# Ledger of designs, part 113: designed miniproteins, single chains

Each design is a single chain, and the fold is of that chain. pLDDT is the mean over its residues in the fold that is shown.

## One batch from the design tools (miniprotein)

Design m3924
Fold by ESMFold2-Fast:
Structure m3924 (fold): chain A 63 residues (1-63)
Amino acid sequence: HYKTIEDVPKADVKVGQKVLVEIRGEKWEATVTEVHDQGIDVTFDGHPIVANPKGYKFVGVVK
């Protein structure tokens, strides 16, 4: 399943891009799978995570 992260600067992200997401106080690398009006959908190397998407915070783009 994809998880939706809201309040993301959409102009700075695209599908397939690696981003850092904070979940439960820890930072994780995720891949953008979709960009839409409510934010971005991400996956962790094609593997779904079980945390509530409302608890995810966008940190930034991975170089």
Scores: mean pLDDT 63

Design m3925
Fold by ESMFold2-Fast:
Structure m3925 (fold): chain A 74 residues (1-74)
Amino acid sequence: LTPEEKVEIAEFVKKNIEELSEKTGLSKEKIEKLAELLSDPKATISEIAEALGISKQSARDLLANLAKLTKLEK
């Protein structure tokens, strides 16, 4: 993911916290934390996975799905 794509995904997540919480099964607080981590250019997949309490594989799948949803909004 490019830094530009990360910023776009973070903005999408911030706008859709409630819907994403329902679709992922993660709490609203965890979705907000995800948006903050995506806004940090130094944040790693490992840090995202740990912060959300999910596996690295689940974190990668989540980010791939979020990237697709963000592109569909455009």
Scores: mean pLDDT 79

Design m3926
Fold by ESMFold2-Fast:
Structure m3926 (fold): chain A 90 residues (1-90)
Amino acid sequence: SANFEALRAQLRAMRAATEDPLIRNLLDLYLQAAELYVQAGEFSRAERILRDGIKTARELQANPEDITRQIGEVLRAIGELLDAELLLKK
């Protein structure tokens, strides 16, 4: 959808603009999860995942000293990726 492509472009632009490897890796995980949700036919989940990734990256950029939160958000993103992969195997 047009909304999905706009969100995907926004997330990619945020990734290109950041030099923080943690935020880049976080955005990559959310992008990959969203693409797997699209493959599973879960378009509303894919759009939500892109919005979540954008929001989380902005919040981490605003609070770069919150290392505990950064670790927690990476683990959350990995969980979303695994959930998306499991949907494709069913």
Scores: mean pLDDT 81

Design m3927
Fold by ESMFold2-Fast:
Structure m3927 (fold): chain A 93 residues (1-93)
Amino acid sequence: MEEIIKELEELLKEIQKLKEEAREELARSTDPAIKAELSRLISELDSLAAIAEANIKAAKKGVLSEEQAKQILEILKEELERLRKKLEELKAS
């Protein structure tokens, strides 16, 4: 369990870093369509961070099983990878 909590905390830091990168791209962009997509991406990253924080707290309180924590970690990793790819696409636009 401690290792999974550490991985969730590391994932939360990655989410926050990607959010800062998205904010920097939003500040540089002059295209209204790209700005709108970046704003949506930032909102999705905010939601993902909130989910990660809630599950870290639940795991630390012992209300989340190790198996549940592993499943949540996998889902959050997949979502972060999807959002990371979206940011790369928007940077290329």
Scores: mean pLDDT 88

Design m3928
Fold by ESMFold2-Fast:
Structure m3928 (fold): chain A 70 residues (1-70)
Amino acid sequence: SPLEERILKEVVDRARKLLEEGVKPEDVRGISVDETVRRAREAGLSDQEIQRLVSRVVEEVDKIIAELEE
C-alpha cells in the first residue's frame, strides 16, 4: 500500500536521525514502534496491516542500528 510505504519511510528516516543524534538504540526502537502504531491507526489500517508494518519497521531500524554500530 502507498500509505504503508509512506509511514515506513517517514518512521525509518526519523529513526536514523534519532540514532545519529545519540538517542539509545532501545529507545529509538520503542519510539519507532509507537509512532508506527499511532500513524497506522490514524490512517485506518487493519490490525493485520499494523502488525505487518511494525515488523517491517523493526527490521529496517535494526539494520540501521547494525550499520551505525560498525
Scores: mean pLDDT 87

Design m3929
Fold by ESMFold2-Fast:
Structure m3929 (fold): chain A 112 residues (1-112)
Amino acid sequence: MQARVVDYDVEVKAGEKAEVEADIRAGTTLRFKVKVPKKDTLVKAILEADEPTSVTVAILNEDGSPLAANTAVGRTRAEAEAKVPAEEKIVYVLGSVTRDAKVKLTVELKEL
């Protein structure tokens, strides 16, 4: 089974959101590369699917270590949020589903 990652570079300011809508196959991961411009920023990630499935959303450090993750089984929506204490940090926001689905991955930045 070939895992596929679809990468998006996104620029998001505090108080703004970035969204991508995609038709994805089971085993495909959507990945946002997010540069956090200010310290003490809350990163919120939301993955929405058009039908109930296992919906996983994760926020990772640049080294791949997890900051936050959530899996919602038999649901259409999962959310994760993480506070990033350092400025100019890169985080990855990941979204995946266990069934072929039309999905929307949203990332929001909130200054604390």
Scores: mean pLDDT 78

Design m3930
Fold by ESMFold2-Fast:
Structure m3930 (fold): chain A 79 residues (1-79)
Amino acid sequence: MSPGVSFYAAAAINLAGVEAATMLDPETAIRDAGLNVEGARLNAEEARRQAERDPSLQPLADFAEEQLRRAEEIYKELK
C-alpha cells in the first residue's frame, strides 16, 4: 500500500537507473558475471544434492542448472 509516496518512488527509480547505467561499464559487467557463475555453480551443485534426497525438489535443481547455464552464457559473451 502506498501512503502517497508514489512521486518519491518514481524519483528513486530514476536514481536506480543512473546507478545501473554506471554499473553497465564493461569491467564491472565482466567481474559481476564471473562472480555470478561461481555462485550459480555452487547453488546448482547444492540443489542437485538436495534433489537426489528428495525428488520433489527436482524442479528447483533444474532451475539452478538453468541459472548456471545462463550465467555462463553471459560471462562468455562479455569475456
Scores: mean pLDDT 66

Design m3931
Fold by ESMFold2-Fast:
Structure m3931 (fold): chain A 62 residues (1-62)
Amino acid sequence: MEKAREEVKKLVPSLTDEQIDKAIEAIKEGKYDEAGKILGPAFSKLTPEQARKVAEALLEAA
């Protein structure tokens, strides 16, 4: 989880540790819709490449 928080914060500094943890937990449980609600506003400001890197970090941590 620590590595995923570091990677996500590099790309999206506005996300809190709590939001990142909740998104990882939702992904672990297969609740991708819930993870999308948490991450949606942040992803709207990312390039497709940056969004992919964030998604990969979260999936790796899950």
Scores: mean pLDDT 74

Design m3932
Fold by ESMFold2-Fast:
Structure m3932 (fold): chain A 94 residues (1-94)
Amino acid sequence: TFSFDTTFSSDSLEDLNRLIQVHQALLDEAKQQNNPIGIFLQQIALAYQYVQIYLKTGDEKDKERAIKILEEARKNFPGRASDRAVDAILSLLK
């Protein structure tokens, strides 16, 4: 796996883990606010971050986490837009 060379001091895994913490906090806030679209958007963002970690590391555990979150997002916010967003992220795992 070749990451495109940015030559910056970007620990991409550290950045992804930090984004997971941010989106988890935003998800918790959206749940407190009973905001279904907010919950959905944060679940999609979390799943995408786990997909990015999987694509860098090959760790099947992160792939499984992403799929689980996407299934929860689809159930919590059912509809055509939700299905398209979930399917788009799942396509990155093929």
Scores: mean pLDDT 78

Design m3933
Fold by ESMFold2-Fast:
Structure m3933 (fold): chain A 64 residues (1-64)
Amino acid sequence: ASQEELDEGVTEIAIAVVRTVGLRRGVPEEVLEEAAEAARKMYEAGASVKEVRDYAVEKVEAAL
């Protein structure tokens, strides 16, 4: 697999983990879905895996 495919896969896993933790901590599902969609759009716009992950974490933390 290419580095691009690997980075996309890692990004999706990171988003899924953040969503699972957020749900367990009581963050509303609609907030998590919005954050995940925005994070995917950032990745499509050329953001790094780290930037996408940090954004998703920030959105979850802000909702707690």
Scores: mean pLDDT 74

Design m3934
Fold by ESMFold2-Fast:
Structure m3934 (fold): chain A 70 residues (1-70)
Amino acid sequence: ALEELLAAALAHSSPEAQALVRAALAAFEAGDLDEALTLLGQAYALSSPEGQEAIAKLTDLLIAEHLARQ
């Protein structure tokens, strides 16, 4: 679920990457998928391997949620 993947992404990220993940979710809820994906990419670059795995799964889920809302 989105909540579980978000929690995992935040738990395995630096404070800087956590801020980018939170900003990405805010952009997604505002309807800006392009901004959300850009911010998740920045968070991915700053994260551990475990954080990168969680962010990749979160990215896939946000794309699927965006398509489901259309």
Scores: mean pLDDT 80

Design m3935
Fold by ESMFold2-Fast:
Structure m3935 (fold): chain A 100 residues (1-100)
Amino acid sequence: MKERVLEALERADKELQKLAPEMRELYESGALSEEELKLLHGAKLYELYEEIAKELGLKSPEEAVRLVLELFGEDEETRERALAMLEEAKRAKEEVEAKK
């Protein structure tokens, strides 16, 4: 299990790292506001955890995040931040969908 989680996280991290320079470029060029940048980043983060959950046979991104936190023994502050970020990411995705 831990090896599969590490591989999924590594793929997600690489995907976010590739996306981050492009998003920064759009922000610095004025094509995206800071609010739009945060919203787009949050929506992508939630999508990545949805993919991780599917790869691991879990039913939700929330379960994927909890599994990661448990397996890696993250401290209380890190767990609270990770769960808060996931909630914010979920709301960002909902807001992006609402704009359609």
Scores: mean pLDDT 71

Design m3936
Fold by ESMFold2-Fast:
Structure m3936 (fold): chain A 81 residues (1-81)
Amino acid sequence: MTLTNASPAQLSAIVNALVDAGVDAITITLTSSDLTLLKKNALALLTAMINAGYAATSSSDITLNAATSTYSITFSFAKLP
């Protein structure tokens, strides 16, 4: 799943949808042209997923697509037992 310029409302909606669907594992990629927004969204996503009973099993480094000036970070989550 990829979220481009995600808002706080979109992040909350995604986390709620994952909980409602009973999803045990998910990979989420965040993308933004604003590095500060990407970092803020990454922290918000991690916090919301942990509060929902998921653990981050992996995270990528922040990558830059220089041609489009867009940043990306990818997390993999798994539901805690």
Scores: mean pLDDT 82

Design m3937
Fold by ESMFold2-Fast:
Structure m3937 (fold): chain A 84 residues (1-84)
Amino acid sequence: SEEERSRELYEELREEAEKQQKEIEELAKVDKRKALSKAYAAQAEFLRRAGAPQEKVDAYEWMAENIESMDDEEIREKSAELAK
């Protein structure tokens, strides 16, 4: 049924999010900046699918792309700005 198809798509999205979370947690033990980059990329994709404003999606994508080149102070400041 079409209702079963909708449930399967929702289940796939949930399973993918859970796998991403585990990968991020494992990566954080080795490289916190790469883990954070992956987390921001995943959040940007979630926000896009949820219909968030494009400016917010773009900001999270920018963080994902640039976080590995930032120092700890820049990461802290930019993360605080995104939380507003």
Scores: mean pLDDT 77

Design m3938
Fold by ESMFold2-Fast:
Structure m3938 (fold): chain A 64 residues (1-64)
Amino acid sequence: MKEELEKEINDSLLLMSRSVGKIAIENGANPEAVELFEQSIQALLDGDKKKAEELREKALKLEE
């Protein structure tokens, strides 16, 4: 029951994150890096901090 509520909250946060990502791309951010950051946020919401960090590192490398 709590897991179902957490999923709905996490899905809403991910949608908000995607909106912020779109704004970042419009301001000159790399679309591939933004996509990886969105995946990293999804992993954080799923409780997988290691996967989130790996995806974030990949996104940062693309911004170089």
Scores: mean pLDDT 72

Design m3939
Fold by ESMFold2-Fast:
Structure m3939 (fold): chain A 103 residues (1-103)
Amino acid sequence: SMADVRAEILGLLRRLEAAMKDHPHLLAPPDLEVYPNWPALVPDPLSLSELRARVEAGEITSLEEFRALLLAMIDALLAAFPPDSVFAADARRLRALVDELFG
């Protein structure tokens, strides 16, 4: 059912948020005072909090759409930052967790 799919997505979000708790740039929109160049590097940035808001608003209603948006978020970070950066390392950690949780 739709309620079962939403519950599954929210359960996956909870696990992703817990795993990424020490990586604030993945959890919430970046602090532009700390990262003033972020909008130029990552146009239309996604965070786990923005994905949660979209799920709770009923805008994301399938596991396939949710996974696609997670992968888009990961790919945007990998495209924006050098491979040896903390942001690229965190994107790779998130990708590994997504692969584990979705199979």
Scores: mean pLDDT 81

Design m3940
Fold by ESMFold2-Fast:
Structure m3940 (fold): chain A 88 residues (1-88)
Amino acid sequence: MPTGLAMELALQARELALQAIEAAKKGDYDKARKLIDQALELYKQAVSLEKDKILREMLGALAGYPILKAAKLLGIEEEVRKKLEEIA
């Protein structure tokens, strides 16, 4: 299992990504972009605390996937995918 702090940061990143999806669906693309950027920063912090490859992949599934889904709604999937690959 990821460390407690890594898991908490990943859950916070996931929550921001889900909020970004809701903002994008409402047409608030500026808010959605800011939430994606905040979620990416928290995800980066979560991954930095975890050295194990399998646990890092679990963090990617928990937070990375929702972030990428939000980015796809804004048409910036490739930009955000590259950032996620740099973090992983």
Scores: mean pLDDT 84

Design m3941
Fold by ESMFold2-Fast:
Structure m3941 (fold): chain A 101 residues (1-101)
Amino acid sequence: MSMDQQRQQVDQLRQQIDDLSSRLASAINRGDSDSATTYAQQLSQTSVQTVQTSSSDPDLQQDTQQQISSRLTRLQNLAQSRGLTDTSQILSQTLQQVQQS
């Protein structure tokens, strides 16, 4: 894949992560465990895919990993502070996968 095509795909996936992150934060703040768990699972899948899509460009991959890791860390801390254990665990596992990719 060309670097320009890869960057465009990563940008589209980042937009999906932004939307899912917003929905997840809202669900966590409402104490909606079912919605939070669903959004966390979708965010997990999209986050791993985004990092893997950036893998042929080391600079893009490092930037993508840092941005996603920061977001996942904030959401994991938010879920933990609200006692949403399942959501927090999904986000923690996703963070480990993103950092190892």
Scores: mean pLDDT 84

Design m3942
Fold by ESMFold2-Fast:
Structure m3942 (fold): chain A 82 residues (1-82)
Amino acid sequence: MEEFEKEKKKLDESLKAAEERIRQTGPEVFRKRGAPDPEALVEEVIEGLRLINEAITKIDYYRKVEKLSGEELLKKMEEDAK
């Protein structure tokens, strides 16, 4: 159990580092590409990453508890998103 907590913390730190990278570079990149609201686009990207992170965490939980296969796992995640 504690191994799971350690891996989760390490993954969370890596994802936060990626989020910071996107916040640092994202607005300028979008602005250079002519986006009318680069800050809003960055927020949408970060929100998407958070949803992906939550999905990954749920997938790990479903695998450990529900022991779902790949297709069944994706089906479950899709239903949760609806």
Scores: mean pLDDT 72

Design m3943
Fold by ESMFold2-Fast:
Structure m3943 (fold): chain A 94 residues (1-94)
Amino acid sequence: SPLEKRIEEVVAAFEAATTLGEQQEALFRFLELVEQMIKENVSPESLEFAIEALERMRAHLLATNDPAHPATQRMLDALDAAIERLRRELEEKK
């Protein structure tokens, strides 16, 4: 899937990021993909793939950053909001 490939590329960029700014840019690109997925009413399988990818980014962020840092907290909040939103969309399709 072109969407799954784009998600994998964004997650890879997030995991490869050496600066906070690069992590924030990768996260922002993923959040744009989340908005696109919701607008395009993508399949449950695509939603599940995106949720798993966001959870991977969340785990990576916690492993590589100080969770007490304000920028890390903002990224965690954005990830948690995106995961919750996609889970809600997925439940509506079940």
Scores: mean pLDDT 86

Design m3944
Fold by ESMFold2-Fast:
Structure m3944 (fold): chain A 100 residues (1-100)
Amino acid sequence: DEERRREILLEIQALGAELARLLELLPEEERERIEEELERRLRPLYERQDYEGMLEVLREALERVRAALPDTPEVRARIEAIRAELAAQREALERLRAEA
């Protein structure tokens, strides 16, 4: 279902934007390093429509961000929300594969 794949892509893009907002809380040097790696890894996956690969890259970036971010209730809640959505989109992709 192309419509469902497009919906998943839009959610992946939204999650990337939320992660970018969390990166703004990091020191500039660390933020730039993570953003550079993220762009380099995501670009070829996007071009190949490898949405599972994109979700995995975002998950790994979230783990690095979590280690570097201030440990506050607000930041923890934002991290868990992104983590939950990443898991939900992965399940959506797995369901599409099972239906094929």
Scores: mean pLDDT 83

Design m3945
Fold by ESMFold2-Fast:
Structure m3945 (fold): chain A 94 residues (1-94)
Amino acid sequence: MASAEEIERRVAEMLEKGYVPSEEEIEEAIRTVAEEFARAVAGDEEARERVIEALAILATRILLLLKEGKEEEAREIEERLFEAMKEVVEKLRK
């Protein structure tokens, strides 16, 4: 789907700038992935950009939580994203 390198670069930039995603930004990022993923896969460039940005925000928060030893909170975000992606995959299945 999205290039792992693009996500990794954006995460590095966010960490370098000291960006800490809020809970509201995490909620919006998960929703963005769920809503835009199918269009991004279909070749919508704007949808692809939104999904990559959302994934970078989620990855940045997960890494920050893991660095703070907050593994449970990091796992919660991972589980929320997994459930959203599972729903998208089911909708794309004929």
Scores: mean pLDDT 79

Design m3946
Fold by ESMFold2-Fast:
Structure m3946 (fold): chain A 100 residues (1-100)
Amino acid sequence: LSPEVEALLAELKTASLEEQLALLERWAARVKERMRTASPEEQERLEREFLFVVSYASRLAAEQLAAGKISQEQYDAFQARLDALAREVGAYAREVAAAQ
């Protein structure tokens, strides 16, 4: 993993759900910006790295739910937001690819 992604994962481990969403939204914006000028190979790498980070955040939330640290309602809301963010980045990746 890149040092930037490793740093992001470390921040996600200690962040609240609200802080995690803010971090992921900023990361999604950065990924989309990089995709605009990236080669097809680099675009695919950026999308895979983003999905990995989203999966990691999802797993952390599942662990917090299992430990009783968050409610089912908080977990469901968080997962819905992660799914929306993943769909947003995926849709953008397809638009950029279609424009090339």
Scores: mean pLDDT 85

Design m3947
Fold by ESMFold2-Fast:
Structure m3947 (fold): chain A 98 residues (1-98)
Amino acid sequence: MEEEEKKKEQEQVNRITALSLRIIGAEFDARLAIEKGDLEKAEEYIKELKELVKELKELKKTASPENQELIDKLIEKAEKTIKELEEKLEEEKRKKEE
């Protein structure tokens, strides 16, 4: 009767997958918004990315060791992308300032 533990592990994997897909989408949308000069939308997508990283950090607290390693890799990648996007956003903002 280890059915409940397997179910919890599967629910965690499903949530990690869903968060990963949302992160990829938000990264794409943020980059596209910056390229189009829509800096307000870019800021909103970067904010969404930060909230998704926060959700991954909370999920990690209850995750299995294997899932914790996967979450850590996703967090590291997302935080690097957030930094890149924030630097690009600031550069585009500076181009509009005298």
Scores: mean pLDDT 83

Design m3948
Fold by ESMFold2-Fast:
Structure m3948 (fold): chain A 87 residues (1-87)
Amino acid sequence: SMAEIDAFRKKVIELLEQEIALSTNPAKIAIYQHMKKLLEENVPAEEFYKKAMEKIEEVKDQLSPDEYQELVLTVEYIYITLRRLEA
């Protein structure tokens, strides 16, 4: 339902704000801020995945391998959950 999608988006936004506050890598912060904006704009799951992954690839050289993996897994988790809720 729309209410479940809205609740999930709000929860993820709160978690992204925590990650922004705890992160020291400007590239990682920029990715979390970009993901937050996409969720606030209520973009569909497919658009979220595309735009979030584009941002990760844009700054990939500024991320450690572990940071890259963490961010990709975070995007995939959000995407899979949004797609499930949109169905």
Scores: mean pLDDT 88

Design m3949
Fold by ESMFold2-Fast:
Structure m3949 (fold): chain A 90 residues (1-90)
Amino acid sequence: DADLEALAKALEAAFPELVGASEISPEDALRIAERMLELAPGLSPEAKEAVLRQVVGVMERIIELAEAGKVPEELGRRAERLRERALALL
């Protein structure tokens, strides 16, 4: 599906910038990650792996922020669950 591959490429390109960027809120990052996990089964094996690895990295960043008290603990728990789901799909 060309539309899914184009979306996956765009999300993959955006996610590395989320790790160090302030332009996207943690809640927005969680919403994007949830969408990426929904799309992952329909992607090529290469795109799926890349997308899932980016989800793991971004979720680990949100968990670090929650542990540092910079983000609500609730968002950290959501990130932990999404990280576990992404790892299970790898």
Scores: mean pLDDT 73

Design m3950
Fold by ESMFold2-Fast:
Structure m3950 (fold): chain A 72 residues (1-72)
Amino acid sequence: SLEEAERALADALRAHAARGPVKVTLIGPDGIPERTFLLRPDDSDENIRRVAREAARLLFEHGGELRFEPAP
């Protein structure tokens, strides 16, 4: 479900951000980057949940995948 996807994604985003700054890119089904989010270890849980909700919605509406990369 969308709610389960949002929770799982929020957990993943929190785990990645805790390791350091992370760039999260939504890659569309055509392989083209559609949106990028930057998360830092000091980001609020509210902001992480917001990003998770937005990314989950886009994935459910458009398809594609998320890519996680370390950011400076």
Scores: mean pLDDT 82

Design m3951
Fold by ESMFold2-Fast:
Structure m3951 (fold): chain A 80 residues (1-80)
Amino acid sequence: RDAEIARLIDAARRFALNAAKYPNVKTAYDEIESALRMVVRATGDPEVALRIAEEVLADPSASQELKDKVRELMERIREE
């Protein structure tokens, strides 16, 4: 129920923010995409995933290349 979904969102958020610190952009992106798509599937609400993506974009540890790829992913999520 709602508590289970809230725990999943928190876990996915923590996972994505940790992945944003990875030195390998491809690995970081793949893990962030997986976490965001899992949140969309579990909640049916793309805005929840987009809020997590905005936190990744605000993280100073994330490279510009990673941020550009995450912005592209956000647009794909909005169009789905």
Scores: mean pLDDT 84

Design m3952
Fold by ESMFold2-Fast:
Structure m3952 (fold): chain A 65 residues (1-65)
Amino acid sequence: MSLEEARAVADRLTASAQRLAAEVGEEVATALLMRESGLSRAIATKLVRGEPLSDAELAAIAAGT
């Protein structure tokens, strides 16, 4: 997976994570993302908060798919 593809995946995950966090709260949304996608807590927390991901974090998402 390219960095561009990983960014597109991260953008979709961020949108879904923020909707989920609005419904069930940040902590529950973070736990569900970790369980469903295998992402680390740090990356899942950034997605839920809409924080920018580093290239290394994007590479971790790419490696997990």
Scores: mean pLDDT 77

Design m3953
Fold by ESMFold2-Fast:
Structure m3953 (fold): chain A 78 residues (1-78)
Amino acid sequence: EEEELEKRKKEIEELHAQRKAFIDSVRTKFDKLIEEMNKAKKESPEKYKQVQDEFKKFSDEVNRKIAEMRKKLEELEK
């Protein structure tokens, strides 16, 4: 059963790498959205609200994906 254990370990390592890459990518997008939100706040309330809605939508999607990755990792680490 060493082959099965090695396969599972490899899957866990791949998921950790995918999660790290995803989080790094997400951080860049959040930084850009924060900058756009700060700029919009100075220009107009309508534009500011649009960027806030985009930020919230993106944040919700990110949290969902992170939760899914965490669940998969927890299942594999059993």
Scores: mean pLDDT 78

Design m3954
Fold by ESMFold2-Fast:
Structure m3954 (fold): chain A 74 residues (1-74)
Amino acid sequence: MVEEHVAEAERALAAGDYDAAIEHLRKSIQALYKEGKLEASRAAVEALTAGQKNGDVEGGIRRALDIIRQALAE
């Protein structure tokens, strides 16, 4: 479930494990894509990619989490 992967990503982020957080976020993104939430899936990927390119990995993870949470609330 998307919610399960989001919870795992939040726990990894709180522990400072950015690699694990990104892994769980990628699973959330794939699940959203399969549910037909293409725009949210794409936006979350872009947030993670921008974080990597800008040296703000934590910010990228947080933005992707917010996008995924908003998609789940709709």
Scores: mean pLDDT 83

Design m3955
Fold by ESMFold2-Fast:
Order: C-alpha cells, then sequence, then structure tokens
Structure m3955 (fold): chain A 77 residues (1-77)
C-alpha cells in the first residue's frame, strides 16, 4: 500500500543518488507528493500502481548510470 510505495521511492532515490543522478531527490519528491494525493483519492490502489511504476523507472535509471560508471572505472584501471 502507501507505505510500500513510499519505501520503494526512498530506495530508488538512494540508489539514483549513489550513482550520481542529480535529479533523484526532485523526482522522488514529485512521487511523494503524488502519494499524498492518493490518501484523499477513492481509487487509491490505482494511484499506488502508478507511483510504483515511477519508482521502478527511477530504479532502472540508477541501474543504467551504475553500469555506465562501472565501465568508466574499468577503462581507467
Amino acid sequence: AVDDALNLIEDAKRLAEKEGYVGAQQAAGALRAAAETYRSTPDADEAVAILRRGAEELLELSEQLQRQRQEQLRQQL
């Protein structure tokens, strides 16, 4: 539910920040603001699904940045 979606957003933010994505905190902030709208919405489960998708997209971006950074480090060694 809401807490699960918020935990996913926080985990995605930490990974994206670790990989150097400067917009991670702003993206996570937008997802949290949307989660607060969910608390007043009758179709809350659909809103949570949308929030989870946003968190998954942020995770995919952080994984892509991690792979790019690992390749860069391997080329320097």
Scores: mean pLDDT 69

Design m3956
Fold by ESMFold2-Fast:
Structure m3956 (fold): chain A 68 residues (1-68)
Amino acid sequence: MLPSEEEATAGAVELVTIMVEAGASEAQIDAWLAWLARELAAAGVPEAVIRRIVATAREHRDRLLAAQ
């Protein structure tokens, strides 16, 4: 069963936080977000929904990296 957009967004944000705290680079996080987008597409999630999830997670990544 696919998570809701809200659940998927919350999960992506949490994982990005964990990755940043673990010392992951911007490129490593972007590679993971690209993988996530492909997985969601393979699961039949609409492109517009995937774009919103990835954009939110990417914005959160940028804020965390800027705060270091």
Scores: mean pLDDT 81

Design m3957
Fold by ESMFold2-Fast:
Structure m3957 (fold): chain A 83 residues (1-83)
Amino acid sequence: AATEALIAHVTATLRAIADELVAQGRLSPQQAADAVSRASELLRKALEAYAAGDDESAQKYAEELLKLLGEYPALLEALLALG
């Protein structure tokens, strides 16, 4: 489905950014793997809730995603530079 394709694309993009930050010494491999895994799962939950019309759950997952990105400032900065 379109949602699965979007999640796969965003996950691949996050992984590529995280790998580059590891190469630059800005993230450890463990931090990169954890951030990508957790961010992708929260993004999936937020998009699924939004598609279902569950605005409360969508907002909660979006807030958790933002909080997670705040734990990895280098990753957040890289993502903001793309948008």
Scores: mean pLDDT 80

Design m3958
Fold by ESMFold2-Fast:
Structure m3958 (fold): chain A 68 residues (1-68)
Amino acid sequence: MKEVDKLIEEMEEEIRRNPSRFAELASEGYRKLVELTKDAPEEEKTRIFGYFDRRLRELSEELARERA
């Protein structure tokens, strides 16, 4: 889904610009993702949220390294 990919990419860019707002921006991204996928099959939701969680973990690691 290009809309899902765009949402995650935009969230990552916003978090990189404002790392102190990571929790707030991730929560907002999650809410938007839930809305975008509400009509998707359960298997697709599982894949999308799995990807979202992986990207957040990778971004968190990236930002921790940046602040070290």
Scores: mean pLDDT 79

